# Designed miniproteins, single chains, continued (3), part 25

Each design is a single chain, and the fold is of that chain. pLDDT is the mean over its residues in the fold that is shown.

## One batch from the design tools (miniprotein)

Design m8899
Fold by ESMFold2-Fast:
Structure m8899 (fold): chain A 64 residues (1-64)
Amino acid sequence: MTPEEVRKRLLSPDEKVRIATAKEVVTTGTDAQREAALEAAAEVGKDPERAVLASLLIMMFTVR
């Protein structure tokens, strides 16, 4: 999975796809995939209904 695919999937309107991608990146993701996930989280943060998901993604990646 490319970093661009990670970003696209985390911006997906499908909640199941977003959750599955976040789990995969956290457990087996590369540094490049993690960076793409943080970029997606920043994008999601502009949407109030998705701000909670953005906060969770940032929190998970700051642990490492």
Scores: mean pLDDT 67

Design m8900
Fold by ESMFold2-Fast:
Structure m8900 (fold): chain A 109 residues (1-109)
Amino acid sequence: SLEEEAKRYLGLAIRAYLEGRYEEALEYAEKAIEIGSKEQRATAYAILAVAYAELGEYEKAREYIEKAEELLKENPDNVTALALLSQAYLLLGEYEKAEEYSAKARELH
């Protein structure tokens, strides 16, 4: 199914991100956006945000943070997206926002 395929792409994107393969993480996250649910797209936008932040593309990182945050208004308990947004804000030097998202992710876990 498309939902299962999107889930596989999200898993591949997260793995690539954790292994420092940021361009590959972007490719997998973009594929997840094309076929995923709103919840899966929120996670994918959060992956794009951290990957762009790691690559020093801070304006793109902020754009994808905003897209992920908009989708989180409809599903605020997406733990994976919250954790990724915490990391993105940390990379942008926005420590208060990073801690807010980290705390939310911990409370739901």
Scores: mean pLDDT 90

Design m8901
Fold by ESMFold2-Fast:
Structure m8901 (fold): chain A 76 residues (1-76)
Amino acid sequence: LEELAREALEAARAGDVEAANALVRELGRLALEQGKFWEAMALLARAGAELARELGAPEELVEALLEKAREAAAKA
């Protein structure tokens, strides 16, 4: 799951939207299959926070994504 989340973030950084979407879809499929939904949510929220910060999003959005990642990790 962590590997797929990292690859999806790297694809998004490269502007490869099709690859990023395919990797996120595969991450979701594996997470549901393995019963790791909250782990996947935490990974995606953290990756989203990293990307948002790199793109110059407001700190409020970055903090909201990090809060979501912490909540999801606590449920994993």
Scores: mean pLDDT 78

Design m8902
Fold by ESMFold2-Fast:
Structure m8902 (fold): chain A 84 residues (1-84)
Amino acid sequence: METKERIRKAVEEAAQGNLDAAREALKLVFEDKSLSPEAKRAIIGTAGAALAAHRAREQGLDPTEYVEKAKKYAEEAIKLLDEE
């Protein structure tokens, strides 16, 4: 299975609130040396925002801004992965 397809799926699932996918995306971004700095930033942003949304929910805070940020980073990451 190609690493880029695995990263794409992890990013899409992380944006939907799958924390295991967020952790997988972080692991894959550090293992893949072929990704552009822009793609790495978007992938890390997706995972970080997804984890921040979960933390906000645990603390009784509004997660909406983090959920929207995760989706935006995920869209950017997918576009960049398709270009590489």
Scores: mean pLDDT 81

Design m8903
Fold by ESMFold2-Fast:
Structure m8903 (fold): chain A 79 residues (1-79)
Amino acid sequence: FDPALLASGEEIRKGVRDALEKAIEYAKKGDKVMATNYLVAARILAVAGHAAGLLSDEEYQELMEEIRKAEKEIDEIVK
């Protein structure tokens, strides 16, 4: 079983964005552990998708910027 072989670039992008939405949701609920876990999952998915050739360099950079913005928002919520 290899999730990278089953996912399209659109599915990877959606998965990253869904994970970021969950990370922010958990941060707003005060669950820092779950917020961090979803943020890490989003990063792993973006990196794996790019490494598998499912994301262009431009798409990858765009997702990494979205992850960076979400990380900043979570830091502001949880402090």
Scores: mean pLDDT 80

Design m8904
Fold by ESMFold2-Fast:
Structure m8904 (fold): chain A 82 residues (1-82)
Amino acid sequence: SEAEAALAEARAALDRARALLAAGDYEGALEAAKEALEAARKALEAAAKAGDRELVLKAIGLIFAAIGLMIEAALKLGKPAP
């Protein structure tokens, strides 16, 4: 489904963001986390339209994870938190 495809994109971007953060590439981690947030937001919209509550909850979880990584990466770069 559209929601499942977007969730897969979000998970891949989150994994990339975590790897970049662990490697000290904070700019790359921030970019990957922003990609994850966009994919998770698309997943949420698609899941809500489909009425799939379980996919909605998964998408919300990925949104929070992406925001957390963005805040961590931004703080390490000396940028204000989003």
Scores: mean pLDDT 86

Design m8905
Fold by ESMFold2-Fast:
Structure m8905 (fold): chain A 71 residues (1-71)
Amino acid sequence: MAEELRKQAEKAIKEGKADEAVDLAIQLSNMGEADYAREIALKAAEAGADPVKVTAAFLHAIGTEIDRELA
């Protein structure tokens, strides 16, 4: 599942679907792929995604990673 989401995120970036890539980054964070989700959120920002959505996705990814390290 996570590998398929990673492929979908890279495809969305390549196709210029920046907002879709942000949504996929949030899904990746929920699957435990917080580091990769942050990378995708940053790539989406560079591709022209909504900065509010990018910021929300980035903070969500950081939060999920911190929670896992403290557990």
Scores: mean pLDDT 75

Design m8906
Fold by ESMFold2-Fast:
Structure m8906 (fold): chain A 118 residues (1-118)
Amino acid sequence: SLQEKALEIVDTVREAARLIAKRLGLPELQRKIDEVFDEAKEKLKQATSKEEIARILNEFIEKVANIGKELAEKLTPEQREKVRNAMIALIRTAVGLAEQAGIEIDYDKVKKIIEELK
């Protein structure tokens, strides 16, 4: 089902994000990742339409982007750049998997989010 595909997308991105957090040695990044991903999974399990699934996944992409912004004040410039690049990579992965699954993504909004992270 589309719901199962959306849950698999969130799980795939979560695993990648956890590996990045571990590699960077940022436990706060891992905590923020877990919070955002757990919320997305809970919402997706309750979604009953393709429109709800698309909305939840688009909101998830925005929240992933905001993780880097929330941690910015606690990071060195070098760490901030690595986290920013990691968030961009995770967003692009989520978008690509959503396209493959036939889930509607707000591409204009994603483009703005990525530009703001650069």
Scores: mean pLDDT 82

Design m8907
Fold by ESMFold2-Fast:
Structure m8907 (fold): chain A 66 residues (1-66)
Amino acid sequence: MNDAVSAAVREIRALEPDLPAAALQRLATLVMEGASAEEIREALVALGVPEERARALAEIAARAQA
């Protein structure tokens, strides 16, 4: 795992501390597997995160995958 991926996961956790541990683990897995911003956004929305915030967090995660 590179520093950018680690930083993105930590940033998402800091912005959404109320997410269950299982949800955070799923997001970390998606980032490490190279999931698209769209897939990460959909996962966050499914977990109850508002679409606007989910989109912002997904963009942070997607940038770390490149």
Scores: mean pLDDT 72

Design m8908
Fold by ESMFold2-Fast:
Structure m8908 (fold): chain A 55 residues (1-55)
Amino acid sequence: GALEAARAAVREAAPELSEEELERWATGAQKAADDLGLGPEGAARLARMMASTPR
């Protein structure tokens, strides 16, 4: 589903993240995608964008 797609996107964009951090980013992106009416592909895209920006 959307969460699995988001997890995969975060892992590819930021392989340095721990599994706990990956889960948090993926969950946030999935929620944002739901709020915007986006599907799994939208969740993955949001997750990738969020994880790709260094903080």
Scores: mean pLDDT 76

Design m8909
Fold by ESMFold2-Fast:
Structure m8909 (fold): chain A 70 residues (1-70)
Amino acid sequence: ALPKETLELEAKASLYVMAGNIALKQGDKKAAAEHYRKAAEYLRKAAELSGSEAFREEAEELERLAEELE
């Protein structure tokens, strides 16, 4: 895996986590859930490229949080 690709996926995930947190503070649970699921998708891709258990665990936490909001 190219380190650049993994970093780009992690950066995208971070942006979606931030967007989800903002939506949640505004009371938009649906938008928050959508953003957290998108973040989890990018983290799972980062985990696949890097073999990082930490990225997989973070993705699972975000998926769980999104389910709690729906």
Scores: mean pLDDT 85

Design m8910
Fold by ESMFold2-Fast:
Parts: structure tokens; C-alpha cells; sequence
Structure m8910 (fold): chain A 76 residues (1-76)
């Protein structure tokens, strides 16, 4: 598992991603031509970035594949 310091770093990165995601969604919804596909694209991009952040952090700190999948499940 992650140390408290490693967990705090991941939590800061996930918070920054959440804030960026809210800003991106607001920008899309502010457009008069925004479609459901545009909204879905934001959610897909955020999920992909969340997975990439969790996997990169897990790999950097030597987590097993099973620990990485458990961490990803908790982050989702």
C-alpha cells in the first residue's frame, strides 16, 4: 500500500483533476451548441486521466498489479 505522504500526494492530484474536470464541464455546458457527445467526451477524458494518474502513482511507488487495481477501484 501507499505511505501517508504518497496517499496525500495522490489525493492532491485527484483533487486537481476534479477541479479541472468541473471547469471543463462548465465550459462545455456554457456553449449554445454543446451536445450530449461533448459532455460524454469530458467524462471519458476525466476517467482516462484518473486511471492514468492512479496507475502512474502506483507504478512509481512499486505497488503490485492487484494493489493497483484495488487503488483504482477506490478512486472511482
Amino acid sequence: GLSPEQRAELERELLALAEAGVAELRAVLARPDATQEDVDAVYRALDARLEALVRAHAARHGLSPAETEALLALAR
Scores: mean pLDDT 86

Design m8911
Fold by ESMFold2-Fast:
Structure m8911 (fold): chain A 68 residues (1-68)
Amino acid sequence: GPAPDSDLLLAVREAFERAQREEGLTLRELAERAGLSQATVSRILNGEVWPSRETLERLARALGVDPA
């Protein structure tokens, strides 16, 4: 299967897409919850930058995803 960090990134992307559909969550709000810049979150979600484990865990917690 894919690497654990790849699985977590996929879960983060799926959770964000769901939150956008169900709650209208914006990229700005996700970035604020995670304590990251909008540019950083956008680049991570678009696959332009590979996030650190800590950054992935921050995004996961902001979306209610278990990073374990």
Scores: mean pLDDT 80

Design m8912
Fold by ESMFold2-Fast:
Structure m8912 (fold): chain A 72 residues (1-72)
Amino acid sequence: AGAAALEQAARLGGRAIDEAALAAIAEAEATDPALAAQTAAELEGLRRLVATSTDPEEVAAARAVLAAAEAA
């Protein structure tokens, strides 16, 4: 799955998402450049949050999303 699919999963509050749903999101991302651009902006926001936030739980959640996106 692309970074947009992982970011959308995180934005749903950490809900378990099945492989079919992730594949559908990745396919939609491949056909919608606006969705891909929005996801890139959201990932940039998470990087800024990791650098500036003093809340360890918030930082840990943001790092998990970024690590998953970078591993893809």
Scores: mean pLDDT 64

Design m8913
Fold by ESMFold2-Fast:
Structure m8913 (fold): chain A 62 residues (1-62)
Amino acid sequence: GSSETTSRIREALKKGDIETAIELIRTKPVDTTRVLNQIDILLERGEISEEEAKIIREELEK
């Protein structure tokens, strides 16, 4: 489900595995609002870069 996919995306982003996060967004149903909220949290914590956040946000807006 979308909640499981969101958790997997979050874990990939925390590990710096941007390619896996992008693949999950492209291939699985995602809760866009929930993923965007997780990106904001990860940015605030310094767990992802602004460039990585931009890439994931652009994939979610397609």
Scores: mean pLDDT 81

Design m8914
Fold by ESMFold2-Fast:
Structure m8914 (fold): chain A 76 residues (1-76)
Amino acid sequence: SDFEKAARGLRIVAEMTREELDRLMEEAGVSPKEREILRDIYDAREGKRPAGYSGEEADALFEALRKIAEVEEKRR
């Protein structure tokens, strides 16, 4: 399911360095907006700050996480 892909993408992102994340985003062909929101999430992880997102930002994050999971699965 799409939720399972996004959840897998979130786990992948949580385990990566910033340099690894940047490389994976480039390979996954994420849009500039998707890249921005995903970087914000990654940076917020260090500070553990509460984050509120608009519906558009939430959709972009979800789509970015799905793309990340699909690229990682394809590389095996």
Scores: mean pLDDT 72

Design m8915
Fold by ESMFold2-Fast:
Structure m8915 (fold): chain A 55 residues (1-55)
Amino acid sequence: PSPEALDALEKGMIAYGKGDYEAAVKYFEEAIRIDPSNEVARKLLELARKKLEEK
């Protein structure tokens, strides 16, 4: 993976761990834009979006 995609993924995971799901979504979307084949970022984006919709 590209270093830029990994950096975005790491920032997204940190935001997710802090409960900042809105920020996590933005970082995971950035990681996917840099590396569209990044399956991990795609799955993490789905999880973060799920948390935002959770009632």
Scores: mean pLDDT 80

Design m8916
Fold by ESMFold2-Fast:
Structure m8916 (fold): chain A 108 residues (1-108)
Amino acid sequence: PEDLVIEAARALIEGDFERAKELAREILRSVLPDADEIEVEIISDNELFGVARSEKNNKVVLLRISAVRTPDGNIRAYLSLLVLELKEDGRYEILESGPVLVLEVPET
């Protein structure tokens, strides 16, 4: 959901960290619908980190969103997503590790 990423980036830029966390939780729930644990933290004034965990499927999703204002008056959002499987020996296997997604929209 690109719309959720853009809205989370706007919330970060505006300093509405509670809104940014709420939107990040929605993104994580869309990626891992059977998540029994979701944690989201603001790690800087323009960046958040989120984790979703599913005990049933031994999956972990890691989410990072950062946002910057561009000189052209746009908001640029960066999204990275990593999907991991927890093995019975306690190690993690990477299931999905895509490139960083970059989205840019006018700052309305």
Scores: mean pLDDT 81

Design m8917
Fold by ESMFold2-Fast:
Structure m8917 (fold): chain A 66 residues (1-66)
Amino acid sequence: SKEELLEALNELIEKLKKVKNPTEELKKRLEILEKAKKLIEEGKYEEALKLLKEEDPETYELLLAR
């Protein structure tokens, strides 16, 4: 569900934010995850899924392949 996806995204974002001295790749990944979260909150669920699939396919598989 949309609620479950939002919860999973929030948990992942909070976990990644706890990383000390984040790399540029991690910072970019966080921006993508935050953008996906915002899209879901705006009701743009399909756009959020497309963004994750194109920009962070590993996270897409992790969140939706279960």
Scores: mean pLDDT 80

Design m8919
Fold by ESMFold2-Fast:
Structure m8919 (fold): chain A 87 residues (1-87)
Amino acid sequence: MEEEIKKFYEEHAEEWKKKVAEIILETANSKNPIEDLAKKLKETFGLDEKTARKLAEEAAELLNEGKSLEEVAEELTKKIAEIVAGK
């Protein structure tokens, strides 16, 4: 399972990490950044509403802690890969 998730992540990491970073940048300056981020993650990766919301809240927390956009995008991409590969 972990090895399968790692392989899936490695195959898609560059594309998804770039897309996640773009979505975070687009939504960071919105009136409702967490809501808009959750919506974009749901639409882009086919996530359910609860999962997308949880990831958006985690991203906001990491950014508030002073993590870089690159670090946050990498963390979210790994979690998205686990969810997608686990189906």
Scores: mean pLDDT 77

Design m8920
Fold by ESMFold2-Fast:
Structure m8920 (fold): chain A 76 residues (1-76)
Amino acid sequence: SMEQAKQHMKEAMKHLGKGSEALAKGDYDKAIEHAKLAVEHAQKAVELDPESEEGRKLLDQSKSLLKQIEELKKKK
C-alpha cells in the first residue's frame, strides 16, 4: 500500500510538471489532460496514505492547476 502510494505520488508529480509546461506553451487541451491525470494519481495516493502531508499538498496543487487551466480555456 505505501509503495503504491509513493508510485501514485511520482506519477502525479510527473503529470503536474507536464501540465504546467503545456499551460506555459498555451496548449490548454494537453495541460488539462495532464492536470486531470495529476489529480487522479494524487487522489489515489491520499486514499492509500491519508496521513501524507506531501500527498495532500500534491492533490491540492493538482486541483488548483486543473481549475486554473479550465478557467483560462473557457475564456479564450
Scores: mean pLDDT 85

Design m8921
Fold by ESMFold2-Fast:
Structure m8921 (fold): chain A 66 residues (1-66)
Amino acid sequence: KELSVEEVERALTRLVIEGRISPEQATAVGRALRALGRDTVSSEELRAIMEEAGLSQEAIDFILSL
């Protein structure tokens, strides 16, 4: 499955507002996504990026469910 980078970035912003992830975690994921230079990211790549940024399993599962 591929996810829209724009949709993922909006979801990360929402999780920060809800206090579910830190702004620093969202920034780390956003930088990694932008470094890919693509409009979409695979579920496998996105999972690795989010795990490296230290997101909880709950937050990872939520974003991968988009």
Scores: mean pLDDT 84

Design m8922
Fold by ESMFold2-Fast:
Structure m8922 (fold): chain A 100 residues (1-100)
Amino acid sequence: MKVKFEITGNENGLVEVQATDADKETIEKLRRLLEERGAKILSLGISEKEGVIVAQFDPSMSAEEAAERAVEALEELGKITKKEVESNDTVTVVKLELEV
């Protein structure tokens, strides 16, 4: 199944992961993989074929480091087929397509 993810890494280790065309099981598995990588889950929203996870990694992490930790969790979830990265001084956005 192809799932689209948009990861927004922010300063202080805060990450938002938006999932499109994802089922509930995929989103719940991603939440567990993020927790296994040291994230505290602050919020979890699941709707039909969409999900949003807000996760807190170590507050000393940069936006880029936090985004990279979330990407590592997604690599355990499935095969990355497309990846785009945009960064500035405060935010790193990673757009992925995953085969799950």
Scores: mean pLDDT 85

Design m8923
Fold by ESMFold2-Fast:
Structure m8923 (fold): chain A 55 residues (1-55)
Amino acid sequence: MLLRITVTITKPDGTVEEHVVEVEMRLDNAQEVADTVKASLEAAGYQVKVEIEEL
């Protein structure tokens, strides 16, 4: 299924970045990727919000 994944990253200085990607994959696979990316960035001191939307 076609998914839109929005990643909002807040850096320690308060700077906010938004990245959007549209990809055809399963929701469970997308969630696993999102969890991995979030964990990596949070380990680096960032605040991360991931939103997955089915299109």
Scores: mean pLDDT 80

Design m8924
Fold by ESMFold2-Fast:
Structure m8924 (fold): chain A 100 residues (1-100)
Amino acid sequence: MLKVEEALEYYKKGDEYFKEGKLEEALKYYKKALEIFEKTLGEKHLAVALMYYKLGEVYEAMGKYEEAIEYYEKALKILEETQPDHPLIKVIREKIEKIK
């Protein structure tokens, strides 16, 4: 359960379901990956920020814009503190501005 390889498999499944429009399944698998990455790599790791970003994308696709913004802001906080030049920062800021 708490292996990075298992988290990566859950992430891949979440990505597959998201591409298929199976949004509830995508949430389930991204949340499973998030839990493992948080416990194994730490709450401020890039992998955790990526999972928050993916959860934001799924909630946005569901039309749940408040939840989408919450997850995007969680991803931004980690990226701005740890990798302030990361290209995802601009992408996430643009998404928040368009949906708030």
Scores: mean pLDDT 87

Design m8925
Fold by ESMFold2-Fast:
Structure m8925 (fold): chain A 56 residues (1-56)
Amino acid sequence: NAQKLAEAQALRNKAAVYYGKAIDLENDGSKKEEAEKYRTKADEYRAQADQLLAEV
């Protein structure tokens, strides 16, 4: 299903953005708790994308 593939790609793109934000916050060093939340969010989006891909 092309729609599921497009949605999975969008979720992977979101995961990449959140992962990048987490890295930036980790490099700052002052917001490690916030960085961890961004990493968790990125992992959640990646898991959702993988779930959709498993259904294709």
Scores: mean pLDDT 82

Design m8926
Fold by ESMFold2-Fast:
Structure m8926 (fold): chain A 65 residues (1-65)
Amino acid sequence: GLDELLRLIGEILRLIGDYLDKKRELEEKLKDDPEKLKKELEKLEKEYEEELEKLKKEMDEVAPG
């Protein structure tokens, strides 16, 4: 139902927010270490994409069409 879809949308938005917050934290912590920053950002982005993909699949199962 709509309530389940809204909950999943909320989880996706929270995941996006958490990703952006972690990205900013890494940029601040590793501002003087660009090589380490790049590796940590690549790892964070991969983890984010995997979690987002999972949520998108769940949303597709409850969304019409």
Scores: mean pLDDT 81

Design m8927
Fold by ESMFold2-Fast:
Structure m8927 (fold): chain A 82 residues (1-82)
Amino acid sequence: SSEAKQKILELTKEAFRRLSDLVDEVMAKRIAAREAERAAPGSEEAKRAREEYERAKREAEEESKKLTEELKKKVKEIEEES
């Protein structure tokens, strides 16, 4: 139905916005880590920035997987109800 298609579209847009935010956060920390390494190679500041990037990357990968699985589940539920 058109209602089912609209619900799927809205869920997809919401998931896209959340994933986009995660990508932006990881990219910002990646850039910060690169800049810190360039400014002072091997410094404590560079190490901390790298650790923050690696942590953000892992957290984003886990959150992205959860968001994708929840989207798939909700889409399937809507399709099965239609």
Scores: mean pLDDT 86

Design m8928
Fold by ESMFold2-Fast:
Structure m8928 (fold): chain A 92 residues (1-92)
Amino acid sequence: SLSDQVTQAAQLTYSQGQQGFQQGQQIILDSLNQASQNPDNSKQLYLSIANGVDTLGKQYTDQLSSISPSQAQQVQSYLDQIKSLTLNQYNN
C-alpha cells in the first residue's frame, strides 16, 4: 500500500543518513503523486501516510534521544517535514 511505501521510506531515511533522506523523500513524493491520481480516496491515503510517518518518528526519536540527541532532532525534523508535506496535500 502507499502507507507501507511511506513507512519504508521513513525507515530508509533513518538508516542511511543523507542518502537515505534523499531516497526517502523521492519515495514519499512518488507515493503522494500516486495518491493524487486516485481521487476517490486520495485524502484518506494522505492521512494514513502522515499517521504512519508520525508513528515511526516516535519510535526512532525515543531510541535515539538517549544516545544521540542531535541525531534524534535531525530525524524528528525530517519526519515532521514529510508529515507536513503529506498533510498539505490532504488539506489541499
Scores: mean pLDDT 62

Design m8929
Fold by ESMFold2-Fast:
Structure m8929 (fold): chain A 117 residues (1-117)
Amino acid sequence: SPLLREFFLKIAKILNEFYDKVLAGEDIDEVYKEAKQKIIDLLNEFFDKLGIPEEVKEEALKRTNEVFDKAYEEVKKIVNSGLSKEQKERELLNVRGRTLQEIADIVREALKKAEEL
């Protein structure tokens, strides 16, 4: 779906901007809250455009919040670790990849559940 592809490109852009700011030494708490809110807003807009039932949307948003909270704790541990800059960059890329994949899985499951209702 062109809409689904465009949606995931927007999610990836927000995550890329977040991780670039973390690597640049910006305040993790501030930039993480901004990225989380942008992605939650984008999910709400996407689900509303598709007419996804409120119950399915609420569960997907709850799971997305949990994914971000886990990623935030991992990012803090990596940044505050004794790892080299190069090792921190690799670990942050891994967290970014897992976060994007988990959001993609949540969205796919929400779309499937909506078809069953």
Scores: mean pLDDT 86

Design m8931
Fold by ESMFold2-Fast:
Structure m8931 (fold): chain A 65 residues (1-65)
Amino acid sequence: MTEYEVAHEVRDGQTTTTLTAPDEAAFREAVAALEEAGAVLLSETPTRAVLRDPHGSLHVVELAP
């Protein structure tokens, strides 16, 4: 069972949800799930993805260090 760590931050009126994935498969699954939920991928590297949801909130998916 894949366990993610989730953190929420509000900065300058922008809500950001950070999801820390324990491995690359979990990272890919989290990005795909957010896109299926209507989020738009803004940027992606092998260890970090940034998406914006339909409500304007930012979602950051990071690979655990």
Scores: mean pLDDT 77

Design m8932
Fold by ESMFold2-Fast:
Structure m8932 (fold): chain A 56 residues (1-56)
Amino acid sequence: ELKKKIEEKQREALLDMVQRMLDAGVTEEQIVDFLVRSAGLTEEEARRLVEEAKKR
């Protein structure tokens, strides 16, 4: 399904962005707030992205 492929690519782009924000010293809570407000994610989805980025 085309939507699934787009979602996976968007997820990878968000992970890369979160990694850069963490490297720049942005707090996890600020990143979560940014993802919820700008990317339309739930708080749970945003927190999972931050944790996944931290494990890379």
Scores: mean pLDDT 75

Design m8933
Fold by ESMFold2-Fast:
Structure m8933 (fold): chain A 70 residues (1-70)
Amino acid sequence: MEEYVEKFRELAEKAVKSTPEEAKKLLKEAGRYAAEAIRLGASEEVREAAEKTGSKDAIAMVDAGIAMYK
């Protein structure tokens, strides 16, 4: 669980610092880790990590994942 949240955070932070094209790829990968963390009950931690990046795309991805696994 913690590993999935940490990996999501790393990828989302890299996406914010990357070119738009690279950011899209990183966010897609981050979304996979977010989905696993959400499934394991870490929805709050993943959402907090997304909010800290300031990325609307990352936040939207996490919210969509939470809706899917409720």
Scores: mean pLDDT 77

Design m8934
Fold by ESMFold2-Fast:
Structure m8934 (fold): chain A 70 residues (1-70)
Amino acid sequence: SALEEARRIALETLEENRDRLSDEQLEGAKAGLNSGNRTVMLATLRELKELLADDPEAVERLERAEELLR
């Protein structure tokens, strides 16, 4: 499903960039992405895009995940 694909992309992006995030940010993002709630997942993706704004590749992947949830 689109939701499962969006979650997969976002979790992979999060794991690849975990060294750029605090433990609290990482745990919060994982909880949001694993919530199964579209609104919560979208909010989490937007927060991650802000936190990883200095990495264009990470932002592009998160934008693709966001598009799948729209």
Scores: mean pLDDT 85

